# Designs tried in a protein design run: designed miniproteins, single chains, continued (2). Part 45

Each design is a single chain, and the fold is of that chain. pLDDT is the mean over its residues in the fold that is shown.

## One batch from the design tools (miniprotein)

Design m5540
Fold by ESMFold2-Fast:
Structure m5540 (fold): chain A 90 residues (1-90)
Amino acid sequence: WTPEDIELLQEILKKHPNYSAEQLLELGEELRESNPLVAEQLYSLAVQKAIEEKASQELIDRALEALAATSELGKQLAEGIKGALAVEAK
């Protein structure tokens, strides 16, 4: 993480504390090329928000796929969340 990435993430969360899962996912997609670590964090938050809001499975899957595509860590986090959700459903 660069200080610039930390500052950008803090400003986003401070200005928009009530971002929906969809809004977090869209913002992450916008920042994917310029600030990939910020995008990864936004996708992680989008997954958390989608689950918390009991959003559609399509939105949850979309957020998980976006997270998995960011990095090896993002892929591991997405797989872990998928596994946890599968256990919860049983």
Scores: mean pLDDT 72

Design m5541
Fold by ESMFold2-Fast:
Structure m5541 (fold): chain A 84 residues (1-84)
Amino acid sequence: MEELIKKARELLEKGRKLMDEGKYDEAVSYFEEAVKLFVEAEGIDSPLTAEALRALAEAYRKSGNQELADFYERVAKVAEERAK
């Protein structure tokens, strides 16, 4: 589990750097992989998974995919609320 969390955090940080560079489509790919790894390690109802889902939603919004942005924003909110 530690290796999955470490890899997911590295992907999340790379995605954030891509967001800062305006490379939103590339950031989406990194955040999607981070979400998959966090779900595998911690499950969907986890603060780490919620953080990655929020990042993914923002990347989709910046890339112009509003439907997926709204979808993942709702998923992130549910995951964050259930992680309490």
Scores: mean pLDDT 84

Design m5542
Fold by ESMFold2-Fast:
Structure m5542 (fold): chain A 95 residues (1-95)
Amino acid sequence: MRELEIEINRGIAVLAGAISAEVAKKHIEKVKDELSEEEYKEIAREAVEAALRSARRSENKEVAIELARAALEMAREYGFEELAREAEELLRELE
């Protein structure tokens, strides 16, 4: 039961990261208290990476900027310094 909820929220977080990092973060928060710090951070990392990938592939500059900003905020919140730097660099390229 708990494992299924974790898998569903993980899948949604990663998929949502490709289209909306805010939705990804919301689903990570749903399982955060039921997972170890290492486990929920792995889900968060996958979501940030998906958001950055989506931002780079976006043909719409405004969408790319929003995804990169959300990825940056999420990377900073979960302590992914390297991904945060990558998001900052991407934002500079998109401006």
Scores: mean pLDDT 72

Design m5543
Fold by ESMFold2-Fast:
Structure m5543 (fold): chain A 75 residues (1-75)
Amino acid sequence: PSEEELEDEIEAALVLIRYAVTKIAAKNGAPVEEIKKDLEKLEKLSKEYRDRGFTNAAKAADEAIKELKEIIEKM
């Protein structure tokens, strides 16, 4: 793979790790404001990944955004 393709895959993996941490925090009583801040960061990252052509990272971010919005709605 190209360095660009490798970077996209690494960023996708990092999104999944960050999302898992945020989801665990939400389940363990983290304030909704903290989860909302993480959502804002993911929305920013999703736009940046789209601009860079990082398709895998963008998809991972979009999925995480959807799930975090659902978690926030239930908090």
Scores: mean pLDDT 83

Design m5544
Fold by ESMFold2-Fast:
Structure m5544 (fold): chain A 63 residues (1-63)
Amino acid sequence: DDLLARLEKNRDILLEQLKKLEEEKAAGKIDADLADRSIAMLQTSIANTDSQIESLKELQKQK
């Protein structure tokens, strides 16, 4: 609905994708090097989203 809600939803989607990649890697369904690179990219995206969420929450708490 607002930017914070959209960021939190995107974070949840990224976390689901991360879990699926880790499961596919553990099951041997994906090349381990490719999985590790994809996981690292998702972790970076999650960290960036977390930073945006924290910044926005800090801004909203200052009232």
Scores: mean pLDDT 81

Design m5545
Fold by ESMFold2-Fast:
Structure m5545 (fold): chain A 97 residues (1-97)
Amino acid sequence: MSPSQQQQLSNLNNQYNNLVNQHQQLGTNLTQTRNDLNSTTSRLQSLADRYGNSAQQQRDNTQSSYQSRIDSLQQQLQDTGDQSGRLQLQAARLRRQ
């Protein structure tokens, strides 16, 4: 393997590690957002049962807002995972040369 190929492999490994770290952070954010959604909707439902329609509207609005955020985070997780896989394949190809 040439020195140029070794440098490219090093650069790909650095990019891969950055994407892995981003993927882990996105996974943590997704888990926290889901937990926040569950806690908030449960709390707002209890308030709606006791205090009526305004708390129920807040529950529905909050649920929609969190769902959009969850969907966005899931898409980012998939994109980051796919990019990490591509970098691994490129590094493997360089190692075989």
Scores: mean pLDDT 75

Design m5546
Fold by ESMFold2-Fast:
Structure m5546 (fold): chain A 86 residues (1-86)
Amino acid sequence: AVEEAQARFRAAVAALIERLRAAAAEHPEIEALAAEAIAALEAALPEGLAALSTMSPEEAEKAVADFEKIAGGAIEKALEAAKKAA
């Protein structure tokens, strides 16, 4: 059901937040970038969960998979860019 997709979305957001916290702890130069990204992920979580509740289970699962791919890739590129700029 869509609740399973919502649980996966919560887990995906939590994993990205943990990744950002770990990166900031190891690389103080990206601490501000990581804090901003964490705040954005936390703010987006309720809206994302609400959007998933309006979808079919299949659409919700695809949306979560797309989020993981796009958000994970964006965070990786942002961390790389920040390290190169420092």
Scores: mean pLDDT 80

Design m5547
Fold by ESMFold2-Fast:
Structure m5547 (fold): chain A 77 residues (1-77)
Amino acid sequence: SMEELIKQVEELIQKLKELGDEYVAGKISPAEFQQQYGKIMQEFHKLIQQLPKEEQEQQIQKAEEVVYEIQKKILAA
């Protein structure tokens, strides 16, 4: 269902936040971060293509905000 797809997308965005926090905290290597980031983003793009355009745009914006915050924290560390 659409509701289940939205939930799965939101769970991926949350995993992305957690991955970024673990990387900034030095808990995972740059190689592990890159590999996990790639897997999360691949699944994210696969799922969002199944959503209506308006919802797809909202989820993309949320993901971009998370990526921006991760990049900002990495540059500050």
Scores: mean pLDDT 86

Design m5548
Fold by ESMFold2-Fast:
Structure m5548 (fold): chain A 78 residues (1-78)
Amino acid sequence: MLSQEEFEKKIEELIKKIEEAIKKGDVKKARELIKEIQNLIDELLASDVEIDWERLKELLKKIQEVAKKVVELEEELK
């Protein structure tokens, strides 16, 4: 079972990896990591755990900012 604390730690690690992939111009790896984040979000929302919505909302904003950077990088390459 994925707890919110485990979810938050995994997301922070994935965000760091996405930022590294963006710096290297590795759009394919960045997209794969975003899909992994989406799967973790789906798993958390499907779980019957008590969610701290304030902490989750802050984390989702960080995820959205990183996802936007990946989209911008993809547009710049085409």
Scores: mean pLDDT 79

Design m5549
Fold by ESMFold2-Fast:
Structure m5549 (fold): chain A 114 residues (1-114)
Amino acid sequence: AADAERVRALIESLMDKSLDPAEQDALSAEYEAKLRELLANNPTPNDAEAIEIAYLDLAALTGRPVEAIRALPEETQREMLRLLNARAGVEVAPGDSLAALAKRLTEALRAHLA
């Protein structure tokens, strides 16, 4: 999908490329496991839980520590979540909050990872 390439390019522009690829792969696997666990344990996540799920999805996709994702400017996080929703085939409204984007993404991730 075209949006997956845009997400990757945007993330690469923001990431420290000094990380070892094996360390990135290990972090991706760890965060994907945590993501699956949170989705299974939170069938109706609140705003904070949905945002944490979205951060874990970004961390899994990028192979970056989740703390690095949380440290990004909120508008950068919103743009990344818009791109992730588009990649998952989820429509988003202009002006959706970070929590609204995260909740939309959570339902798509649950369907994909089931």
Scores: mean pLDDT 75

Design m5550
Fold by ESMFold2-Fast:
Structure m5550 (fold): chain A 63 residues (1-63)
Amino acid sequence: MLKLSEEVKKKFEELAKKLVESKSIDEVNEVMAEIVELLYEYGLYSKEHELVNKYLEELLKKL
């Protein structure tokens, strides 16, 4: 994939492992925020996902 380097793929894999290894809801929310931010940074999220991302960000602020 021209937009995804091996480095970017490894970052996603590391974040996925962090999510599975998370010991608290706060850690899960932090990792989820990082994943969503990274997906936006590399253009893997469409505009259709903007509302979902904003909703998730609002939920994270309440926790």
Scores: mean pLDDT 64

Design m5551
Fold by ESMFold2-Fast:
Structure m5551 (fold): chain A 82 residues (1-82)
Amino acid sequence: SPVNERLRELLEKAKENKDDRETLLRLGTEIFTLAAQQAYDNNDQQRLEQIQQLAQQALQAFENEDFDGFLEYLEQVVKLAE
């Protein structure tokens, strides 16, 4: 899927930019937005709910300056979108 290829590309860019907090947050937001849109388009309410819960946990990790945790949540979202 082109969306899954784009999600993997964004995840790789996020890992490359973990020391740039503004870029990392922007890339993470794009990953969550694309994954949520794909779930919505597929009428997959359960997946959409899981993505929303992961987004909440990712934002909490980011606010706590746990950027490795933030990246782990991004990786989980990308795997969930497969």
Scores: mean pLDDT 88

Design m5552
Fold by ESMFold2-Fast:
Structure m5552 (fold): chain A 77 residues (1-77)
Amino acid sequence: SAMQERVQGALDAFAEIHKVPRVEIPADFTGDLSNIPADLPPELRSMLYIIRSVELSHGLPVDGVADEATREALRAL
């Protein structure tokens, strides 16, 4: 879905910027950052809360490709 693609793009950019392993969202996660499931792995949940903060402040790219504004917001964490 478009929501999953946006969230995955932000996670990919976060991993690249902070030099941590890439994490994939599970297929059953809708990409709705307002409803992050409690049963996700703790490392993924932590990253999703960070990505939610970026979405609330700057939005996320609709095609899953992180634009410069998204990358700057992720660097500023």
Scores: mean pLDDT 73

Design m5553
Fold by ESMFold2-Fast:
Structure m5553 (fold): chain A 59 residues (1-59)
Amino acid sequence: EEKQRLVDELREVVDRISELTKKAFEAAKAGKDISDIVEEIKRLVEEYRQLRARLRALA
């Protein structure tokens, strides 16, 4: 089902954002540049918005 696939993909995107946020915290603590991680998180947030819009279109 398309709706189920979108829900599963939303869950995966949320999990990836969570993991990258933890990596960003650890990298910042180690004195590393987190710019790349922040940009990746921004891309995932945009994907999340796109998926939510598609889910609403299916309702």
Scores: mean pLDDT 82

Design m5554
Fold by ESMFold2-Fast:
Structure m5554 (fold): chain A 58 residues (1-58)
Amino acid sequence: MEKVNELVKEVVKAADEAVKKGLDPVKATGRMMRVLALMVEGDYEGAIEEAKRALEEI
């Protein structure tokens, strides 16, 4: 759980920076929202994988 929280913080930070730089905020936000949805459902493994993909694309 703790590792997922750290990845979510990094994804949120990266998404905010992407928006400020004029990158595609829809894709960045969509990735972040999916990580949060997986966390709410208790799929921490899926949340970690999605967060890693989001960080790679931002």
Scores: mean pLDDT 69

Design m5555
Fold by ESMFold2-Fast:
Structure m5555 (fold): chain A 66 residues (1-66)
Amino acid sequence: MTPVEKAIEYFEKAAEAKTLEEAIEYESTGTFYWMKAFLDGTLTEEEREKLRELAEKASKKLLELL
């Protein structure tokens, strides 16, 4: 599984989280893998847009659980 695939997986988990602790853990992990993918320089525009959308959903979920 690539860093991009892991970032997508964890942001999707964060968006579906039931507790604040889960949302924070998954969002942080997704952000870590997104950063790794960015540093690898292999992100396509489509992948960047998908990650941005998923990260936004994860952040909204985290704010809802606050």
Scores: mean pLDDT 83

Design m5556
Fold by ESMFold2-Fast:
Structure m5556 (fold): chain A 78 residues (1-78)
Amino acid sequence: SPDRRGEEIVERMLEVLDRIDPERAEEARRRAEEQPTISGKVRAVSDTLGDLEMSEEEAAAVFAALRPDAEEVQAMIA
């Protein structure tokens, strides 16, 4: 289902964020919980990931981890 898939994407993004910055992950989770729609939740976490000051290595790891979901994330926030 779309809702279940959206929840899976949100959890995957939060896992990546938690490895980089656990405090920002908790903030992103809270922001996502405040969103009434799955697309809103995806945008909240995606925006938090985009605002992170990451090293090249961390950025590459984020892109690698989220690669399977990248097109679906774009479809949800477009």
Scores: mean pLDDT 73

Design m5557
Fold by ESMFold2-Fast:
Structure m5557 (fold): chain A 66 residues (1-66)
Amino acid sequence: SLEEKKEHAVELIEKFYDGEISIEDLLKEIPTGVAANAYMAYKEGKSLEEIKKLAVQSLESIEKAK
């Protein structure tokens, strides 16, 4: 479900932000557009909360575009 996908993406982004997983791991587990947007926000120095918010919004946009 979309809710499960959101929870999974948030968990992975938290692990990525903490340095537990790589960008390559993130790209394997969630949609490329979501992972890329999260990575760009991370490189720009955005907070974990802002990155999680952007990832959820990106995922919702992708699911609606199907």
Scores: mean pLDDT 81

Design m5558
Fold by ESMFold2-Fast:
Structure m5558 (fold): chain A 104 residues (1-104)
Amino acid sequence: SPEIEKLKKEIEEKLEELIELIEDEEIKKEFEELKKELLEAIENKDEFRADNLILRMIGLLWEELLKAKKEGNKERVEKALKGMKLLEEIHKLIMEVFKLLEKE
């Protein structure tokens, strides 16, 4: 479906944008690995795995935010909050993909 392919591209682009906001190198590396697994879960139509991967991503963003707050780094806090908003948008796009797949 052209609509599903467009949504998948938007998900990948938003994940790349989110990863660029992460300053902790270990968290960033784990996000890169989770991105690959999430895109694979979407291709495999594994909604349960996709949801679990989003929950792990939420946890990593909370870790990034807590580190930023502990350091008093206001710019890093703002980036982590933007990352959380992007992840919410990504989750909504993933839900739209699975809703369209259910109708086919």
Scores: mean pLDDT 89

Design m5559
Fold by ESMFold2-Fast:
Structure m5559 (fold): chain A 80 residues (1-80)
Amino acid sequence: EELRKKAEELMRKIDELYEKAKQSTDINELKQIREEIEKLGVEAAELAYKANDPELQARAVGRAFEAIYEIEKKIKELEK
């Protein structure tokens, strides 16, 4: 239960960082947010794995990947 709660907390932080990224036009800030989301996603997935919760692990990975994809897309648009 504690591991699952921690994973859910990290997923909420990913959501908060993604909302911040949506409002940012600073490429360096976006790159930092992307790296932080990646670290949080890996940690959340590891916690879910240790909790023997493959569905939570898949959700953690998917959430982080979606946020990273959108941030990278935004960085590419801003670099033009």
Scores: mean pLDDT 86

Design m5560
Fold by ESMFold2-Fast:
Structure m5560 (fold): chain A 78 residues (1-78)
Amino acid sequence: MRKELEKEMEEGVMEVAEAVILTVSKRSTPEEVLEYLSTTDLSPKTIEAALRAAERLEDEERKKAVLEGAKIREEKLK
């Protein structure tokens, strides 16, 4: 059904976005990650992918930067 296909497609896109954010976060400083996520015009789905990526980060400072940046952006979308 179309609804099930759309859900599978959205989940696939989310998995790719999560992997990209995870990779970039590991290669960037915590400050760069926070600034990017808090100032960039991110969609709600990209914010959700960023939160999922944060759970997979072992570096506590980078994890906090992703969570803080995503939260700041989410507040601006309210």
Scores: mean pLDDT 75

Design m5561
Fold by ESMFold2-Fast:
Structure m5561 (fold): chain A 95 residues (1-95)
Amino acid sequence: MEEIKKLKDEAKKIAAQPESAENRERFFKLTYEIQKKLLNSDEEELKEIIKEEAKELGIKLTEEQIEELVKEFNERRDEFLRRLAETTGEPLPAP
Protein backbone atom coordinates (compact mmCIF):
# COMPACT_ATOMS: atom_id res chain seq x y z
CA MET A 1 0.00 0.00 0.00
CA GLU A 2 2.49 2.64 1.19
CA GLU A 3 5.01 1.48 -1.44
CA ILE A 4 2.43 1.95 -4.21
CA LYS A 5 1.90 5.56 -3.08
CA LYS A 6 5.67 6.19 -3.19
CA LEU A 7 5.92 4.76 -6.71
CA LYS A 8 2.90 6.81 -7.80
CA ASP A 9 4.41 10.01 -6.37
CA GLU A 10 7.69 9.26 -8.15
CA ALA A 11 5.78 8.71 -11.42
CA LYS A 12 4.01 12.07 -10.96
CA LYS A 13 7.40 13.79 -10.52
CA ILE A 14 8.69 12.20 -13.73
CA ALA A 15 5.50 13.19 -15.61
CA ALA A 16 6.07 16.83 -14.53
CA GLN A 17 9.56 16.82 -16.11
CA PRO A 18 10.26 17.45 -19.83
CA GLU A 19 9.59 14.34 -21.89
CA SER A 20 12.75 12.43 -22.78
CA ALA A 21 13.72 8.83 -23.57
CA GLU A 22 15.27 8.50 -20.10
CA ASN A 23 12.19 9.85 -18.30
CA ARG A 24 9.91 7.62 -20.40
CA GLU A 25 11.95 4.53 -19.45
CA ARG A 26 11.83 5.49 -15.76
CA PHE A 27 8.08 6.06 -15.99
CA PHE A 28 7.53 2.63 -17.59
CA LYS A 29 9.65 0.95 -14.89
CA LEU A 30 7.61 2.65 -12.15
CA THR A 31 4.32 1.75 -13.86
CA TYR A 32 5.51 -1.85 -14.05
CA GLU A 33 6.38 -1.91 -10.32
CA ILE A 34 2.98 -0.42 -9.45
CA GLN A 35 1.18 -3.08 -11.53
CA LYS A 36 3.31 -5.83 -9.97
CA LYS A 37 2.42 -4.70 -6.44
CA LEU A 38 -1.28 -4.33 -7.30
CA LEU A 39 -1.43 -7.88 -8.70
CA ASN A 40 0.39 -9.25 -5.64
CA SER A 41 -2.22 -7.65 -3.34
CA ASP A 42 -4.95 -9.75 -1.74
CA GLU A 43 -8.63 -8.93 -2.33
CA GLU A 44 -9.03 -6.73 0.76
CA GLU A 45 -5.80 -4.82 0.07
CA LEU A 46 -6.89 -4.25 -3.53
CA LYS A 47 -10.29 -2.93 -2.37
CA GLU A 48 -8.49 -0.50 -0.03
CA ILE A 49 -6.26 0.73 -2.88
CA ILE A 50 -9.29 1.29 -5.14
CA LYS A 51 -11.17 3.20 -2.41
CA GLU A 52 -8.13 5.41 -1.77
CA GLU A 53 -7.62 6.18 -5.47
CA ALA A 54 -11.33 7.01 -5.84
CA LYS A 55 -11.14 9.44 -2.90
CA GLU A 56 -8.03 11.12 -4.38
CA LEU A 57 -9.83 11.56 -7.72
CA GLY A 58 -13.05 12.75 -6.03
CA ILE A 59 -15.01 9.75 -7.30
CA LYS A 60 -17.68 8.06 -5.17
CA LEU A 61 -17.69 4.28 -5.72
CA THR A 62 -20.22 1.84 -4.29
CA GLU A 63 -19.10 -1.44 -2.71
CA GLU A 64 -20.59 -3.24 -5.74
CA GLN A 65 -18.46 -1.17 -8.15
CA ILE A 66 -15.34 -1.83 -6.06
CA GLU A 67 -16.02 -5.59 -6.06
CA GLU A 68 -16.53 -5.50 -9.85
CA LEU A 69 -13.17 -3.74 -10.33
CA VAL A 70 -11.45 -6.31 -8.09
CA LYS A 71 -13.01 -9.11 -10.16
CA GLU A 72 -11.74 -7.51 -13.39
CA PHE A 73 -8.22 -7.27 -11.94
CA ASN A 74 -8.34 -10.92 -10.82
CA GLU A 75 -9.54 -12.06 -14.26
CA ARG A 76 -6.54 -10.29 -15.84
CA ARG A 77 -4.06 -11.39 -13.15
CA ASP A 78 -3.04 -14.66 -14.82
CA GLU A 79 -2.40 -12.90 -18.15
CA PHE A 80 -0.31 -10.20 -16.45
CA LEU A 81 1.69 -12.73 -14.41
CA ARG A 82 2.36 -14.76 -17.56
CA ARG A 83 3.58 -11.65 -19.40
CA LEU A 84 5.66 -10.64 -16.36
CA ALA A 85 7.46 -14.00 -16.43
CA GLU A 86 8.01 -13.74 -20.20
CA THR A 87 9.38 -10.17 -20.24
CA THR A 88 11.44 -9.98 -17.01
CA GLY A 89 12.36 -13.60 -16.31
CA GLU A 90 11.27 -13.03 -12.70
CA PRO A 91 9.72 -15.92 -10.75
CA LEU A 92 5.95 -15.79 -10.43
CA PRO A 93 4.58 -14.71 -7.03
CA ALA A 94 3.17 -17.46 -4.82
CA PRO A 95 -0.55 -18.26 -5.42
Scores: mean pLDDT 64

Design m5562
Fold by ESMFold2-Fast:
Structure m5562 (fold): chain A 62 residues (1-62)
Amino acid sequence: GEKEKEEKIEKLAELAIEHLKKFNNIEISFEEMVEKFKEDFKDYSLEEIEEEIKKAEELLKL
């Protein structure tokens, strides 16, 4: 439902930030990260997943 979709968007953003922080000590490609989120967020497009990961990367570079 609508609430599930909103919760997934919030969780996707949160997980993108957490995963980027967690993987700063190991090599992980952007494509591998997208693939991991794709399994958890099947209701979202690849474009939406990529956008959230890019936003998290920009936030962490600051």
Scores: mean pLDDT 66

Design m5563
Fold by ESMFold2-Fast:
Structure m5563 (fold): chain A 73 residues (1-73)
Amino acid sequence: DEILKLIENADYLGLAKLFKEYGVPQIVVDLLEELAYVLENPEDKEYAEKLRKKIIENSDEVEEAQKIIIEKL
């Protein structure tokens, strides 16, 4: 399973690329790229807080992405 392999390797940039190919909303792809930055830069707590808020603000797009991903599993 390509999705599980990327998650297990914490390859969120690879995951963003794959989800873009699946037709996941671009905002969710962008959020995954920002998550990759946060995980590589755990000391940047201010950026992590901004990302958390941005994810909440785009919850509808995240739910749509989850539906698309589940259908591809």
Scores: mean pLDDT 80

Design m5564
Fold by ESMFold2-Fast:
Structure m5564 (fold): chain A 74 residues (1-74)
Amino acid sequence: SAGKILSEATKEAFRLVDEAIKTISDPKVRRDLVLRTVGAVLRAIGLYLDGEIDAEQAAQMILDETRRAVEEAL
């Protein structure tokens, strides 16, 4: 189901963020990483609900943006 696909992608995104924040000492960098990931999740779900992308595309957007945000934070 779409809900399962999006839920699993969101869970994996925040797992990656949790691992990264443990290595980041600057609280502003940690905050920005979390907020960027939340924004990516909301944007992808919004596009999915508008019918612009399917659940698999939305999940891929969540994971791609999270990985990029983690790389830029490190």
Scores: mean pLDDT 90

Design m5565
Fold by ESMFold2-Fast:
Structure m5565 (fold): chain A 71 residues (1-71)
Amino acid sequence: SPLEELEKRYERALANAKNEIDKLRVEIQYLSLKYLLTKDSLTPEERAAFEAEYKSKIDELQNKIKELKKK
């Protein structure tokens, strides 16, 4: 299935990540693609909740990358 393929791709990319920023970028890519694959199978209520959680998590990861880039 596309989700199983995405999960295996994520595991390989995570194993090959050399530093914390690369690992965070891999997670962001995984979450973004997972959202695209799942959003159309959800009810409007489930989609709203899932989108809110997804956006919150992406913001958290993006902020962590920003913090790691600061000296």
Scores: mean pLDDT 83

Design m5566
Fold by ESMFold2-Fast:
Structure m5566 (fold): chain A 96 residues (1-96)
Amino acid sequence: MEESFKRSLEAAKKTAELFLKKYNTEEIKEYLEKALEYQEKMFEAVKNKDYESAKEYAKKAFLYGVEALLEIQKVAGTPEEELEELEKAIEELKKE
């Protein structure tokens, strides 16, 4: 299980590096770094059988990942109307 978590984190880090090579903004970098940080905290909580904290960290990792995708969509030139709909969806996820 430990090796599986390590491989998942390394894959996520490599994926983030690939996105940053194409979409290199400070906002994307910060959100991707936060997503990776909370994913790592989630795996540590699971190792400690702290499933309540693991669930909270998983939610935070997911939300930061979605924020990074929103910033990538802005750099890619997605229409403002579609960006507003995505921003509203993210805000609803933060409330639940």
Scores: mean pLDDT 78

Design m5567
Fold by ESMFold2-Fast:
Structure m5567 (fold): chain A 90 residues (1-90)
Amino acid sequence: SELEAARAAAEHAELLAEALATLGGRGAEAARALREAAEAIRRYAEARLAGDEEAAARALAELEEAARRAEELLEGIREEARAALAALRA
């Protein structure tokens, strides 16, 4: 179901956020963005259950922005990890 899929997606985002928060710095920022995405998913599911199409559309827009933010931060973490590994091997 849509609600079940939304709940699972929010749970996955929260688990990833927990792992990233342990890295500190950019990891903590990525964790915050992922938690914002999880909240937007939950708001979307609630709006759909209430039949509130305006609230659902707003939650989707918030999810899209939070997801974009998380993707940008995760790419930065990936690049930093790559640079750190290169420096360690130099």
Scores: mean pLDDT 82

Design m5568
Fold by ESMFold2-Fast:
Structure m5568 (fold): chain A 70 residues (1-70)
Amino acid sequence: SMTDDEKAEELKNLVLDSAKKLPKEYKDKFLEKFNKIYEEYKKGKISFEEMKKKIEEVQDEIEEELDKKK
């Protein structure tokens, strides 16, 4: 079974791979928001579950903005 830290690293890799598919402007915005959330997790301010939820909310926001431009 994975530890929460191992799950966080896997999630980070998935986020980075997903971000590579975005236009640079949205990629930079997504990564900035992700880094803030990830830093909160690393400092023990939020749980892994809270981090995952916050990342999903950011992803949904970016997808909505991309849809409005298409």
Scores: mean pLDDT 80

Design m5569
Fold by ESMFold2-Fast:
Structure m5569 (fold): chain A 85 residues (1-85)
Amino acid sequence: MEERLRKALEEAVKNYKDEAAVEAALERAGEATREMAERIGEEEALKLAGELAAEAAIEAAEKIFEGEEKEEAVKKAEEELKKAK
């Protein structure tokens, strides 16, 4: 499950370029998907993982950039992205 879950979440958020927001979204969506898998089963939870990851990525980006230490978080994420390439 873990590898299949990670792949599904990464596929859903691949169009997002903010790596910090994507990582936070993947972690939150992963937790939500695991909880759902316990209730409705692994296959059904994985189908919803893509939608959860996309919604979580948008919400995480908005909250990371607006809700918490936004200037330092944005600056650090942008500097890491610039250093990477």
Scores: mean pLDDT 59

Design m5570
Fold by ESMFold2-Fast:
Structure m5570 (fold): chain A 67 residues (1-67)
Amino acid sequence: MYEQIKQLLLQVQALVDTDPQRAQQLAQQIDDLLGSLPPEEAVAVARRLEAEVPDGVAAYRQMVASL
């Protein structure tokens, strides 16, 4: 799960300026994956992602806010 979400975040970061529609689709997929996790695990995953790929998390949050 963690590696899948990390890969999707890196794709969102790469696409946010060039293909925002695809970035939004990937952000929705990330949101669905995080929502499928127990709350404690979701918090741990989110914290680790913010430490390792902060720009990807920022891009994801921007895309989710526009959903």
Scores: mean pLDDT 81

Design m5571
Fold by ESMFold2-Fast:
Structure m5571 (fold): chain A 75 residues (1-75)
Amino acid sequence: SAVLEALRAELDAVLAELRALGLAQGLSRQEMTELAEQRLAELVARARAAGVPDAEIDALVDEFRTGFTAMLNAL
């Protein structure tokens, strides 16, 4: 699905943005987590509005949280 591919690319871009903000602005892990959860909630809402199946949304959420945790551990 072109919609699913676009959402996945946007999640990757969000992770890159959060990493850059953490490095440049010295945000705390709590502040980074709050921003990540806000961005994830917005993307999930758009995915549901676009008719993406719940199983695919759950997979995207899991992938994002895994990537975010790995990013924080590398900072």
Scores: mean pLDDT 83

Design m5572
Fold by ESMFold2-Fast:
Structure m5572 (fold): chain A 65 residues (1-65)
Amino acid sequence: SAEELLEEGKRAYEAGDYLSALVHYGKALEITNFTDKETLEAAGDAARAAGLEEEAEGLYRRAEE
């Protein structure tokens, strides 16, 4: 479920595995058709922590829609 994927992403993020967090958040976003603002912001935070600034900006921008 999207909730389980969000939890797995949060666990990966807390462990410092930002790319794994992005994979889990990305799957959760696919299930919610990129409309869940909380998951979009969490994915943006993970992308930024991984050094993916352009991807982080895109995710944050989408959270504003």
Scores: mean pLDDT 82

Design m5573
Fold by ESMFold2-Fast:
Structure m5573 (fold): chain A 76 residues (1-76)
Amino acid sequence: GIIFQIKDPKKLLELAEKARKKAEEYEQLRKQGLISEEEGDKLVGKYLGLAAMYEEASRPDASIGSAGDAAKKARE
């Protein structure tokens, strides 16, 4: 979901960093064959989308639509 309730940009950027690290972990697991290619793509896309959403929401001019669009684009 879009977390417009969190007004602290530092907290949102920390969440974005954690999400990017999760995406990297799942990409490595996929590359090693420890998870399926389909599962890896889905999980990496999910966490990259979350990271983009948090990063966009951290901006002073952020909106619910803007954060959602960023998440959707990152999952492509």
Scores: mean pLDDT 73

Design m5574
Fold by ESMFold2-Fast:
Structure m5574 (fold): chain A 100 residues (1-100)
Amino acid sequence: MEKIIEILKEMFKKMAEISSNEDAKEKALEVANDEKKLKELAEEIKKQIQEVMLKEYGKVPSLEEIYRLLKLQFEGQLRLVEGVPVEEVDAWYAERLAKE
C-alpha cells in the first residue's frame, strides 16, 4: 500500500502544479496532504485493478504490478493534461505495455 499511496500523493501534487484553476489546485493539494484520503483512494484503486485483472485475465495482480500499472496511468494522464494529443498518449501507453 505504501507505494500506491506515494504514487497517488505525487500525482495529486503534480496535478496541483500544472493546474491553471486555483480551486482545482487547492483540492488536489488537500488530497495530496490527506493521508487518510490517500489510503482510501489507494484501497479503492487496488480493488478496481484486482477486479478488472481477474475478470479480463483470470489472475489477481501483485502489489508490484498494481504499482507499475498505476504509475503508467498517472504518467499518461499527466501527458494528456500537458496537452499531448490522446493518439500520442495511447501510442506511448501501448509501447510501454509492450516493452515492460
Scores: mean pLDDT 71

